# Designed miniproteins, single chains, continued (5), part 6

Each design is a single chain, and the fold is of that chain. pLDDT is the mean over its residues in the fold that is shown.

## One batch from the design tools (miniprotein)

Design m16178
Fold by ESMFold2-Fast:
Structure m16178 (fold): chain A 73 residues (1-73)
Amino acid sequence: PSEEQLDLDVQVALAEIEIAISLNAARRGKLTPEQVAADAARLRSRVEQLRNAGAPEDDIKRLEDGVAALEAA
């Protein structure tokens, strides 16, 4: 893949994870602690994959902070 294609794929994946974090946060009062922990673990795995794919560190930090907020009650 070209650098332009890689950047586009990364941008789409960043947006998808941000949406997933927001949806999990909106459902906070309807999820069990076990479901929140499982969702956070899956989101962290996706964030790590994006870091390895060359996503900007500022975007990675924002997503990591968002996932941490899901677990903070």
Scores: mean pLDDT 77

Design m16179
Fold by ESMFold2-Fast:
Structure m16179 (fold): chain A 84 residues (1-84)
Amino acid sequence: EEAKKKAEEAVKLAEPSIDQAIHDAVLRGELTPEDYEEARKRARDAAIEASLKYAQTHSVEEAANFAAQAGIDAIRELAEEKRA
């Protein structure tokens, strides 16, 4: 229960970085506005997985950093798929 709450906090802290990364990808033409919902879902799913993995052994801030990076990586992977 505590680990789950910590993971939820970490994901919330990561959300601004994820939203900014999606916005930047759209501005660069790597994603379209229609891809926003798919990018957000993939990024959030990756962030949740990373936060749960690291929440027990790391601080909320550290778990949030891992969650943000996982989300950004998921956005990059989607952009690469759309480019191909």
Scores: mean pLDDT 82

Design m16180
Fold by ESMFold2-Fast:
Structure m16180 (fold): chain A 59 residues (1-59)
Amino acid sequence: HMEEELRKIRELAEKAREATRAGNWDAVQAVLDEGRRYGPLAEKAASDAVIEAMEERAA
C-alpha cells in the first residue's frame, strides 16, 4: 500500500477517536465527512475508529 494513503487514513482514524472520546459529535461527523471525500478506505477506517472509541467509553 502507498505510505501516503496509509498515513492519511491513520491520521483521520486518530482524529475520529479523539473527537469520539471527547463526546464532540459535530467533530465526529466532520471527520467522517472528510473520510468520505478522501475515499472508501478512509471512511471505513474513520467509522471503525468511532465505533471502537464508543465501545471504550462504554467499557
Scores: mean pLDDT 79

Design m16181
Fold by ESMFold2-Fast:
Structure m16181 (fold): chain A 91 residues (1-91)
Amino acid sequence: MTLTVRTLPSGEVEFTLVNDEDAETTLVAASVDTGELFPRVVAGPGETAVLKARVETPEPETIVASGVARDPATGKIVASELVQRGTAVPP
């Protein structure tokens, strides 16, 4: 699996998960500073999922995203990836 991050012109942080695993992958994201959980997205085998995180506060926040693939028969993690991105206050 591949998890990438970019900042959009809208100021949102976009996480893109490309699932090249043979298992369903769940993408979750949270603010480290506020504990806010963003709605999870799911990618099936060979699919791409996109999660957009927008912060409403003028203070800088760090958003952490994790992609996790689990074997549905055992519940064991077969692959995982984690990225983090700071949100910049506009100059």
Scores: mean pLDDT 75

Design m16182
Fold by ESMFold2-Fast:
Structure m16182 (fold): chain A 61 residues (1-61)
Amino acid sequence: GEEGRRKAEELARKGDYEGAIEAAQAAGNSGAATGAWESKKAGLPDEEAARATRLGGEAGG
């Protein structure tokens, strides 16, 4: 549902990717946004922040 999608996006924007995935799944979004949120939770925003600070790019490969 749209509500779950909206909530997931809000949570992701706040940095709560785990909550975003959970909200999307609870709303029946098990194959749409969850994949993207999973990737972001895995390291997209976090990895980008770390790499901008001291990971410096490709230190972790």
Scores: mean pLDDT 61

Design m16183
Fold by ESMFold2-Fast:
Structure m16183 (fold): chain A 80 residues (1-80)
Amino acid sequence: MIITITFKNGKVYEIDLSDSLEEIAEKINEMLEDVVGYKLDKDTALSIAEKLKNGSEEEIKELLKILFDSLGVEAEIEIK
């Protein structure tokens, strides 16, 4: 399962949920640093990664929407 995130600035990121929790957490922080200039603390990033790996498609979309809304960014989320 691959999450594709497209930001309003045209940047596109892919998160492969077959990756390890640490790899997913690192990709989330790389994406956030590149788009908003902020990193989540390690425990928060790992918690999000775990929720993404264990969540339904709907739960994943809701979680990411809440995250991006809290950061003031607009993103389109597609799951394949």
Scores: mean pLDDT 84

Design m16184
Fold by ESMFold2-Fast:
Structure m16184 (fold): chain A 62 residues (1-62)
Amino acid sequence: DDAASRARNERIRQAAEEVVKETGADLETASRYARRALDELGPDAPLEEIVKKAIELVKKAS
């Protein structure tokens, strides 16, 4: 469903922007971890949980 795909991509984008702001990671790295966080938490995960998980993944990789 194109609507579900657009919603997923928008959430990844929003989470990546917050991850960049909080961690100083580049947008490409932040986007990869935001996508991973969403995949682990599921498509209905709230934005704040995606951001929190993505930040944990970035810090763990550093």
Scores: mean pLDDT 81

Design m16185
Fold by ESMFold2-Fast:
Structure m16185 (fold): chain A 76 residues (1-76)
Amino acid sequence: DLIEQGKKYLEQGDYDKARELFEEELKRRVKEGKDPSEALANLGEVYKKQGDMEKAFEYYLEAGMLALERAVESVL
């Protein structure tokens, strides 16, 4: 579970390793046509912890937009 491993590195302050794991999971989910929103949200958290607020906002926004799209598809 790359998300769980990435979260552990994020908690340890190893932002580079956390970012690598979340980026790998994001790439995998996109390739497989799966929901990437969790990986995107975790990448936003990495950039937030590193002080890159603009990059964090971009990832959070993309994650939120995709989560909303999936929710709308479920009720239509």
Scores: mean pLDDT 79

Design m16186
Fold by ESMFold2-Fast:
Structure m16186 (fold): chain A 89 residues (1-89)
Amino acid sequence: VSSTSEAKATKGQTYTHTLDFTVTPEPTYVLATAYAVNDGKETLVDEQVHRLTPEEVAALPVGSTVSFTYTITAKETYDKMILELRAFT
């Protein structure tokens, strides 16, 4: 499961993207990446891995949907900032 958002980014502004996924008995990971595009060049500016633990899974109702929200503040003004969220096991 993956979801992507993109927008022009202004220095000091905060950008948010949310991914909904279903909790499984197996460990679930969400990879959150932010890419900046300037003058046609794409660079990785942030990367985070969120792991849902077995304890967190046990605390959730059977078949529940979890929302993961990724928030980042732009360090510079970019022509485009791409926020990508991927859930995997």
Scores: mean pLDDT 78

Design m16187
Fold by ESMFold2-Fast:
Structure m16187 (fold): chain A 83 residues (1-83)
Amino acid sequence: SHMEEQRERARRESEALALQLHLDRGDEEAAKKLMEKVYGAKTEEEFEEVKKEQERILEELFREFEEALERGIERSLERQALK
């Protein structure tokens, strides 16, 4: 069950990244097609709602990445101080 939840989370994060890449490239057609196919969005309001939710997912992912980087830097500095 936990492994299934982790797979589902990874899938959602990958889809959020794919949408953001299309938006960052200015490929509005590809972004809309992705939102229609994956999230079933049909109206401009639904497209905006999907964008907001995906942005929230990416913000959480980036926060976790930042925290992991900070932990890695602290660990690296500790190893340097012990030499």
Scores: mean pLDDT 78

Design m16188
Fold by ESMFold2-Fast:
Structure m16188 (fold): chain A 73 residues (1-73)
Amino acid sequence: SVSEQIDKLLEELARNDASQAELIEDTLRLAREMRKITLPIMKTENPEGYERFLKNLPLSEKTEAGLRKLIES
């Protein structure tokens, strides 16, 4: 699923400094796709699950904030 793919990319971003630019671009692309389809619905229907999803991502606070801005704007 798209949520599983974004989780995997975010894990790779946390571990792999060498490919940061490519992983960031792929992550943002998936975040836009999720924003369009899945995450707006999840935020509305299950806001607690949405918050837990974001908090469990292996990202810095800065990257998480950027992801939230992309999804919610």
Scores: mean pLDDT 63

Design m16189
Fold by ESMFold2-Fast:
Structure m16189 (fold): chain A 81 residues (1-81)
Amino acid sequence: SLETQAEELIREAEEIVERAKKISPDVAKRMETLLDKIRELYEKLKATTDPAKQQALLDAMRGLVARGRAIVENEEAKKKA
């Protein structure tokens, strides 16, 4: 279901926050802000019955998770270099 996919994205975003905490407080704060935005989109997704709006919200959540993952991976790579 779309709700299951959205819950999986929130879990991924929470994992990204935990990884960010191991890098620095600044990266952690940035990822916590990103997670808050993802949670806001999830609440909007649960509040709507329009399939097109649900899909757009899910796609927006996926985009934010992908962005967060890229930021954390780049910061982890810099720390190892």
Scores: mean pLDDT 87

Design m16190
Fold by ESMFold2-Fast:
Parts: structure tokens; C-alpha cells; sequence
Structure m16190 (fold): chain A 67 residues (1-67)
């Protein structure tokens, strides 16, 4: 949904992988941000925000917010 995509954009922006607008649109820029995040974490680099990718993102956000 648009709200799920916005949350993905916000999270990746907070971690420095995405610098685009929080518009709820899954464009090529957001896909490349997902791929960069997946590569950094040794995940399959497919640009799909699957459960494993989202779990890693949530973990990194919790770590960043605790420091």
C-alpha cells in the first residue's frame, strides 16, 4: 500500500540510503535504495522489500535510534 511504501521511504531515508520524496510511490530511486541496503547486509539484491529486508531495516532503525 501507499502507507507501507512511505514507511519504507522514511526508514531508508533515516539510514541514508534514500534521499527522495516521501510520496508513497515505488520508483526506480527507491528500488535502488532497497538494493543498496540489501547489498550492505549480504541479502539477495533484487530490490524487493521482502520480510527479511524489512526485518533488517527495522533492526538498523532501532540501533540508530538507541544511540
Amino acid sequence: SMEEIKRLQEGLKELGYYDGEIDGVFDDELKEAVKAFQEKHGLEVDGVPDDKTLSMLERDLQIKRSI
Scores: mean pLDDT 84

Design m16191
Fold by ESMFold2-Fast:
Structure m16191 (fold): chain A 81 residues (1-81)
Amino acid sequence: LEKEIEEVRQRIVELLRKAAEESKDPDVSKLILELAENFAKGIVSGKTMAIAGEFGKLYPETFAEIRELRARGRKLAEELR
C-alpha cells in the first residue's frame, strides 16, 4: 500500500519532469519543475494551484493523467491506518 502510493507519487513527478523537458519556454519549464518539487514534498499553496491550472491549459492530456493518478493516490491513502 505504501509502495503503491509512492509509485503514484513518482509517476506524477515523472510526468511533470517530462513535460518540463519538452517545454520550449525555459520559464514555463522552471514553473513545471517547481510544481513537481512542491508535489514531491506535499506542498499545496495558492501559487502551486495557479501553476497547476496553467499546466492544465498547456498539457491537458498529461494534466488529466495526473488528476487520475492523484485520485488513485488519495484512495490508497484512505486505506492506510
Scores: mean pLDDT 73

Design m16192
Fold by ESMFold2-Fast:
Formats: structure tokens, sequence, C-alpha cells
Structure m16192 (fold): chain A 67 residues (1-67)
């Protein structure tokens, strides 16, 4: 299901963030948001946090979009 795919991408994002790979973490967070039915607006909020260097907030916002 799309929710299962979103959860896998969210888990991947968390793993990359833990390794310090901010770029891959951000990409996986965006994919989680898309697969979980996240809106363009929710994804833009996550991307903006990432551009500001707040990768923790970016991951959290993308995970919320995937619920």
Amino acid sequence: SAVEEANKYAAGAAAYAAQGDAERAARFSLLAGIKGGGTEEQMERAAEAGRAGDHVAAGRLASEAAK
C-alpha cells in the first residue's frame, strides 16, 4: 500500500539522517510525503525547513505528511 511505501521511505530518511547524509535523508522524507498522500503545501514546508538547515524539522514535517 501507499502507506507501507511511505513508512519505508520515512525509515530510510531516519537512517540516512542518523548517518549524517542530509541530502538522502531529505529526498527520502520527500518521497515519504508523496507516497503518504502529502499535499504540495506540506512538502514545500518540509523542503523549506531543509533549506534553512533544520533537517530534524524537515524530517518531522515530511513524516506528518505521510500519516
Scores: mean pLDDT 69

Design m16193
Fold by ESMFold2-Fast:
Structure m16193 (fold): chain A 66 residues (1-66)
Amino acid sequence: SHMEELKKQFNERKAKHMEEDLKLAEEGAQRIAARSPDPDVQAEINAQLEKAREIAEKHIKAVLEE
């Protein structure tokens, strides 16, 4: 059905935007980590980003489903 295909394409574009927003946030957080020479801070930021990515991927899948 034409409407279902358009809805899928729209949801795919929304998911792509969510992925780009996540990437931008990750780059920002890593830039902050780079200003701190403390490897523990970098490890904590990376661990937090992994959790954020998992949550975001779950939401992206939900968007792609409808």
Scores: mean pLDDT 78

Design m16194
Fold by ESMFold2-Fast:
Structure m16194 (fold): chain A 90 residues (1-90)
Amino acid sequence: SMAERRRFGEEARREMRELAQETIEKMLKAGGGRIGALVEAKAAVRDLTERLMAEHPEHAEAIRAAGEEVLRELDEELRRAGEEERERLS
């Protein structure tokens, strides 16, 4: 049903955001920089999106849309982090 697809997309977005946050925290605790942490988080979200689409082909469209949304959020954070780094180096 459409309601089941929407619910699955919402759960996928939550899992993707949690993975991104965990990846960022892990890399920062290991002494990595924010830009590198965000790049790794994007890679992790892409991989999770592809895995979830393969495991749940009936929800593939909702999962893909969820992945695209989370990646857009991370891209915006990466853009801001890049601007902050340029200001720091100026």
Scores: mean pLDDT 86

Design m16195
Fold by ESMFold2-Fast:
Structure m16195 (fold): chain A 85 residues (1-85)
Amino acid sequence: SAETLLAVAKAEVDKMSDAEKLELALAIAEILGDEELRKRAEELMKTYGIEKPSEKMRRMARSLVEKLGPEGARELAEYAIESVE
């Protein structure tokens, strides 16, 4: 189910560094064209000295958007941002 896939994805995010969480959130926001999520991720990333997502995180974001759909991927990105706070 979509709920099970999202729960598994959240558990994987919990294992990431704060920097990796923000890179993933920004990459998802870029794919979705979500300007608000993009701005939130970029503002937090400035604190970590990170300008853009790595290719690895961009690949992961594409896979997650395909598996979870746009709504599930947005929820995952929001979860990743909130987990840094």
Scores: mean pLDDT 85

Design m16196
Fold by ESMFold2-Fast:
Structure m16196 (fold): chain A 92 residues (1-92)
Amino acid sequence: SKFEERLIESILKYTDLSEEQAKAIVETLLDPVKGTEVLVEALRRIKSPLLAEFVKENGSFGRYLVLSTLLKPVGPKEEISRFLLAVYEVLQ
């Protein structure tokens, strides 16, 4: 889908991860069960516990809201990179 393609492009823009690694991240984050679990853990690892609880309590809505911000991030590049690398580390 175009949404998946745009998420992959965002990961490649903000990290040094390969296209294969970016695709694996996107496939997991778009899974309705695994995506929420991985996103919550990644947010906790980057010391964003309030946002982690928001995603946990709001399920798919919370997950898609956070994913949508990755398409046009307004925060520091380093914070976005740290978050995406935390997602990748949770998948190891």
Scores: mean pLDDT 79

Design m16197
Fold by ESMFold2-Fast:
Formats: sequence, C-alpha cells, structure tokens
Structure m16197 (fold): chain A 66 residues (1-66)
Amino acid sequence: MEEVLKRVDEIAEKLSKYPELKEFAERVREMVREALKQSPELGEKVADTAEALADEGIKAYEERKK
C-alpha cells in the first residue's frame, strides 16, 4: 500500500511540473487512494495504469502544445 502511494506521489510530482496537469495529478492520487480502499490489488493496477498514462500524457502534451 505505502509503496503504491509513494509511486503515485512521484508521478504526481512529474505531472505538477505542468500547471495544466496539476489537477490531473491530484485526481490520480484520489483514484489510487479510493482503489486502495477497495483492495490492494486494485490500487496496484490503478497505479500501474496511472504511471503509463502519465508518461504518455506528458509526451502528448509536449508535442501538442508546440
């Protein structure tokens, strides 16, 4: 659980470098916390998905904003 939240915090810090993605970072934290309340397995899957989406999202935002 705690390791999953730590990974999400790292993702959120990366997203927070982009002001427009700051709210997305906060939503990711909420989604993972809510998933962890349901089950640890769901929390891990949501965190894995968030990590992949964050990396792709940052790349897409950088390309589209140019």
Scores: mean pLDDT 74

Design m16198
Fold by ESMFold2-Fast:
Structure m16198 (fold): chain A 91 residues (1-91)
Amino acid sequence: MIEEAEKKIEEAERLYREARELAERDPLNLELGVEAGMLELKAIGKLMDAAEILAEIKKTSVQEIVDEARERGISLLELLKELLEEIKKEE
């Protein structure tokens, strides 16, 4: 199951990268802005799926993970990557 979380995190990183490339190409282009926004929503979906898997492994909740990211001032992506590495080290 941890391998599924890792894949979803990697997919989210790719989607965020593609979204940034589209947004940076022409910041005033509304069509590219909408497309970038849709890619970011897909990335968030992948991160939420990964958060559910990691929350089950750590015996916590997705809300606690999201709240920790907010309290620390880091992105959900960054926190999920930290949690993934912690779990890998415990195996």
Scores: mean pLDDT 83

Design m16199
Fold by ESMFold2-Fast:
Structure m16199 (fold): chain A 87 residues (1-87)
Amino acid sequence: SELAERLKELLDKAEEALKNGDVFTASTYLVMAIILATSDLTLEERDLSIEEKLVKLGVDPSTAKEIAERIEKLNAELEPKERELQA
């Protein structure tokens, strides 16, 4: 899936930035991935989980689960760091 390949590329860049301590760049790529995962959804479909949203956009269920878990992990790691950066 072209969408899955683009999402994985954005998540790879986010994970690399986080590994290098660049919280701002990591957050930017994560936001880009979330926007890409939700851009073509109807209003009703926006209430779905990230995994369900990706399946609706044509990503296979196993790949959708992988991408959703990676997004959730990055969100969990970045949320405390973002709070530390906001004075």
Scores: mean pLDDT 76

Design m16200
Fold by ESMFold2-Fast:
Structure m16200 (fold): chain A 81 residues (1-81)
Amino acid sequence: MAVEALERALEELKKDPTVSPEAIEFMEKSLEAVKKGDLEKAVKYLEEAYRITPHPAIKAALAVVYRELGDFEKAEEVAKE
């Protein structure tokens, strides 16, 4: 599920001291958006987090949220790299 994927990504990022606090803030905003059912806003926050810190955990969370949106093509594109 998108909530669990984002929570796992946040755990991973918080253990990495090289990750920007700004990227963590966007991840937390994305998690709040998912919990409120706003998957489009969640994607935008995840895209910003990934732009700041291109981390595999953020990419994995982004793929899950795209699938929850029903955008299977974008989910596969993110996963194939």
Scores: mean pLDDT 80

Design m16201
Fold by ESMFold2-Fast:
Structure m16201 (fold): chain A 75 residues (1-75)
Amino acid sequence: RIQQIRDQMRRHIQDQIDRSPPDAQDIIRNIGNMSMAGHIDDAERTIVPPSAQPLKDDIVQRGRRSQQQIRQIQQ
């Protein structure tokens, strides 16, 4: 169950990277990696170009939801 949530989050992050402009792919990948590691607040504080801001916001929002779901399963 927890592994399924993590796998879904990894796929979502990859989809956002694939949709990112080439010049924003590295920063969006770093934001995704921080979110997967549980450092969602650090991901949220990362400065991105305005063109990548919606992609960052999406990853952060989904990361927070995935973290909440994992916490509910572990409780």
Scores: mean pLDDT 77

Design m16202
Fold by ESMFold2-Fast:
Structure m16202 (fold): chain A 100 residues (1-100)
Amino acid sequence: MKSFAELRAELAQLMRERGVPTEVRTYILLLLHEVHEIDPELAKELTELAIELLERGASIREVVQRLFDLALERTEDPEFRAGIERARATLLALIAELEA
């Protein structure tokens, strides 16, 4: 089984290959790092899900939406949930701006 560092490197490379904008890639990778500091198992699960979805041809918007849905399902802490919801809004707005 791959470590979080290996999965993160694989995700970073796959996002580059799929043409995900640098700003979006950087934000996603930083969010996963922040999640890893709080909940390492969740960070690994989110990273594995992102890789699987991208390999299946999902758009980055679909990937982002699915990652936040999973993070909210696994998180009970109200402050962490609020942080996730703010990060989701910011990242989806960034994706929409770059697609316009």
Scores: mean pLDDT 84

Design m16203
Fold by ESMFold2-Fast:
Parts: C-alpha cells; structure tokens; sequence
Structure m16203 (fold): chain A 88 residues (1-88)
C-alpha cells in the first residue's frame, strides 16, 4: 500500500497539484483503502482510474477534491459508502 500511495503522490505532483493538497488526497485514499479492506491489486486499479480522471480534470476540481478530502478524514464512517459508489 505505501508504495502505491507514493506513486499516486508523485503523479499528482507531476500534474501540478500542490504538495499540501496531494497530502490530503493521499491520506483520504489511504483511509478508504484500509476501511474497505482493498487488496493491493484492487487499490492499484482504483488509483489508475483516479489518475486518469485527474489528468482530465481542471486544477480547480483537484483543489476541491483536496478540500473535501480534509473534511472527509473526520467523517469517514459516512463518506466510505459515497466513495465506494464513485468507484463502483
């Protein structure tokens, strides 16, 4: 898991996302993966999908995701289902 999260961090930085915002995104992904009990293979697939979406997204959308990630870290029991629906 940690290696996959470091890969995510590097790719988001390459896309021009600020370091503070990258940390918020990485942390929410870590928490969601832990709570969902995702095996590393499924986590990699989900991260690749998220990166494809991020590459097509505006910087404004990525900043909004980072803001929500910070809030969601405190509300994970309710937010977990929402993110599972986004990943299908």
Amino acid sequence: MEKLLEELREELLKLGVKEEEVEAIVEIVRKLAELAGLPEERLREALERLLEAAKKASKELLEEIAKKSKEYLKRLPEVLKEYEELLK
Scores: mean pLDDT 69

Design m16204
Fold by ESMFold2-Fast:
Structure m16204 (fold): chain A 110 residues (1-110)
Amino acid sequence: MSVKEEILFLFRVIAASSEAILVARMVEKDPRASPETKELARKLAEKAIEVSRLVVKKAPKDVILKKLDELRELARQLAEQLRDINPQTAKELESLVGLIDDIREEIEKF
C-alpha cells in the first residue's frame, strides 16, 4: 500500500469513527430513546474510539477486522432500534454500516 493510500485509509476510518461518536451523542440526548438504546449508543462511541486507536497504532489486520465487525453490529442494532423513533438517525447509522463495510473490504485486500 502506498503512503497516499495509507493516509486516505486513515482519513476514512477517522471519518467513520467521528460519525459514530456524533450519532451516539445525538441518541443519548434524544428523549424518545430508551435507557437501553442510550447504553447501546455509548457502546458504539467506545468501539469507534477503540477502532481508531487500533488503526493509528497499526494493530494486526485480524484485530482491526474483528473490532470493525463489532462496530458494524452495534451500528446495525442501534439503527434497528431507532427506525420507528428517529428514521433520520437510523438512516445515518445505515450509511455508517456501509462505510464500515467499505473500510473492511479495503483492509481484506492487503
Scores: mean pLDDT 83

Design m16205
Fold by ESMFold2-Fast:
Structure m16205 (fold): chain A 97 residues (1-97)
Amino acid sequence: EERGRRTLELVRAHDEEFRRKMEKAIEDLEQAYKEALENGDEETAEVFRKTLEAVRRAMELGLDGPVLEKLYEAVEDKENFLEKAREATRLAEQVIA
């Protein structure tokens, strides 16, 4: 059980790093969007708005979608949790790519 919990901690740390990177990307894009609006550049603002929507969609697919379902399955099935955790990681990488 202790070994299983340590593996889950590593898997969650990987997911947390991905989340932090997405949050930073969203903040950078939001700042660029605001600057475009302040400069009256509606065309540039629209581009950044669409990019923000794409990033948020990737976060939703990576954090609230099939990846989290695979991570929850891994937690419930201790005997196969390493294999299922690896599948969840691969799925997250594919969703981001």
Scores: mean pLDDT 58

Design m16206
Fold by ESMFold2-Fast:
Formats: C-alpha cells, structure tokens, sequence
Structure m16206 (fold): chain A 84 residues (1-84)
C-alpha cells in the first residue's frame, strides 16, 4: 500500500493527468477490496481525504475514489469513519 500511495503523491506533484491518477487510485482500492482488509480501506479513506484538501486541481478523481471506498466499507457492514 505505501508504495502505491507514494506513486500517487508523485503523480500529483509532477502534474500527471487526472486519468492517470484515477487509474492508480482504482488499483489501490482494488487491492484493499480483494484482501477484504477493513483496516486498509479505512487507511485509504483517510489518505484520500488528505489528498482532497491538499490538491484542489485533482479533487474530482479523489472524491470519486473516496465515494467508492465508502461504498465498500458499507458493504462490509462498517460505518464510514467520522471526523471530529
């Protein structure tokens, strides 16, 4: 997971197109879902929220990704993590 997160951060830093960022995000979500790993999905949710706040130009692909992660968490019988 860490290597894929770093690759996404590098893509954003280097001004990669939204399509390439979306592809990398989908691979991250796919791996977390395939492992049925709730902790990885929660960690990914927190990572995506941080990226939305820090990268306004790429907000759309990250919002799409966070919505997908929320859907997968609900399917696993988990509530969406709450921020205070």
Amino acid sequence: MEKLKQQIEDLVKNGAPASQISKALRELIKKAVENNDVDSLIELYNFLRKQIKTNPKHRTPFIAAINEVEGELVKLGKEIPADT
Scores: mean pLDDT 75

Design m16207
Fold by ESMFold2-Fast:
Structure m16207 (fold): chain A 61 residues (1-61)
Amino acid sequence: MPSLEELIQAVLDNATNEEKFNEQVKQLAEHLKKHHADDEQALARAKAAVHEALTIGEAAK
C-alpha cells in the first residue's frame, strides 16, 4: 500500500487527469480516515494538496 506522502504526491501528479485524480483523492481520503483521522498535520497537508490539485485541474480546462 502507498504511504500518505505517496498518496498526496499522486493527487498532485494526477491533477490534470480527471479519472486518476478522482481515484487518488478517494484513496487519500480513505487512508486518512483509517490511519490518520486524529492527525491534524496529515489532514491539513492532504487538504492543501487536494485544494492545489483542484486549482491546477480547473486552470487546465
Scores: mean pLDDT 78

Design m16208
Fold by ESMFold2-Fast:
Structure m16208 (fold): chain A 70 residues (1-70)
Amino acid sequence: EEILKKAADVATSPQAREILKKGYEEAKKATTPEEKQLIIDKAVSEAFGLLKDNIEERQKLAKAVAEARA
């Protein structure tokens, strides 16, 4: 949950931010830890895929996700 929220705050791409926010909303509704983790992983993967050619933004997003997991 918090991972997607923090990642969305860092994302400068409107499309990446939308993916992360939608994932956050879906993760909040998940009833099991397994469901929640799948939603988080999917949202993060989609956001990274969108930013594939933008190395700088991708690195910022990766750092935010890593810090949120720590």
Scores: mean pLDDT 74

Design m16209
Fold by ESMFold2-Fast:
Parts: structure tokens; sequence; C-alpha cells
Structure m16209 (fold): chain A 98 residues (1-98)
């Protein structure tokens, strides 16, 4: 079902964002880590775009669009990246509880 696919994508994104957060926290200010984090954020963005497309609920679509925006901001603002990642993870976890 679309609901099962949505939940799987959301869990995959949560895992990817948590891995990115751990990578950045382990290697702060490392330029190679920033490049790898940006590549992983692109992969997470692809999954979130699919979540938006398969969602049947406009409220859930809007929350997924907010997650996509937080991932974009994490890519654009390395200094605040951890905060954007934590907020995106929080919203995804809330969507899984609904």
Amino acid sequence: SNEERFKKLARDVIRTLKDIKELIEAHPDDIKTQVVANLLLVAASTDVELMIRISEDEEIKEKARRVAELIREAGRNPENRIKYLEEAIRLLEEMLKS
C-alpha cells in the first residue's frame, strides 16, 4: 500500500539523516565530511520527494514538503546543519506516529 511505502521511505530518511548527524559530530569542520554529508542529503531529498508524491493526505504532503525544505537548508547552511537535521528527524518521527 502507499501507506506502507510512505512509512518505509520515512524510516529510510530518518536513518540517513541520523547517519549524517553522527558523521558530522564525529568529524566537525572536515571538508570531506561536508562533501559526503551533502551527497547523502541529496539521496534523502529524493526519498522525501517520493513521499510527497505517494501521500494521499494534503496535511501529510505539507509536512513532507517542510522536511524537504529542512534538508535543503541543512545542505545550504553547514553551521546550522545539525539543528535542521534534528528538526527534520523530529517531524518524520511525528508523521510515523500518526
Scores: mean pLDDT 87

Design m16210
Fold by ESMFold2-Fast:
Structure m16210 (fold): chain A 59 residues (1-59)
Amino acid sequence: KQNEYVAELIKEFPEFDKATNTKFLIARNFNLDQTRAELQKVKDAATPLEQQELLNEIV
């Protein structure tokens, strides 16, 4: 079931590696909704620097 969540995240956020998607899922205690919200914030960040900061903060 966790593998199914990772697959869904990869479909929605293909620009992020499987490792990054998996780390976010683990960091959110396998809460798919919270993980999606965090990854969406990274994707929607105004600048690449802001995206990198958000990625580093969570993983």
Scores: mean pLDDT 71

Design m16211
Fold by ESMFold2-Fast:
Structure m16211 (fold): chain A 87 residues (1-87)
Amino acid sequence: PKLSVDQWEGMKRDMTEAALNAESAEEFVENVRKISLKYAGGKESSSASLIADEGATLMEQGASREEVAEHVRKEMDEHIAALKAKD
């Protein structure tokens, strides 16, 4: 199933919160997987998984929670903008 713009906006909010509250890269990736399953009607989103993996890599490199949250926000905004351009 494809996510709507509104679903991506909601997932962006929840993923950003997950990044701000994550204690580890593994916890962040697991939380994003759970978030994407809720928004995708029980299916994992490949785009959300890629953004989570990128955020996890930043956390492993010593990035702050705020830096990871900004990365998630930026990538999600770019994805949402691309979806809006198709509509």
Scores: mean pLDDT 76

Design m16212
Fold by ESMFold2-Fast:
Structure m16212 (fold): chain A 96 residues (1-96)
Amino acid sequence: SKVLSELDALDAEIAANPEQAEQIAKSRLTALGVNPTIRNEAIALHKKTGVPLKYAEAAVLLKKAGVTDPTILTLLLSAGGASYQDAWTLADELGL
């Protein structure tokens, strides 16, 4: 998806500018039209876990779409390219 491609670019920009990471992420996700609740939860999850913002946003979106089983969320994130460790960390932090 276009949003996932933009998030890959955003993860690279954040890595290059760690002191401005949160401000950059918030501004770019807002410009991309990402829902403010999803945006804020994805940024918070990325900051807490260190998992790339691309997977943090995917995890928040999946949970909002009704994925409440941590195993299913982990499998879906891994199918999208996340490591099992990163996927499980995201599921745990989301309280699944």
Scores: mean pLDDT 77

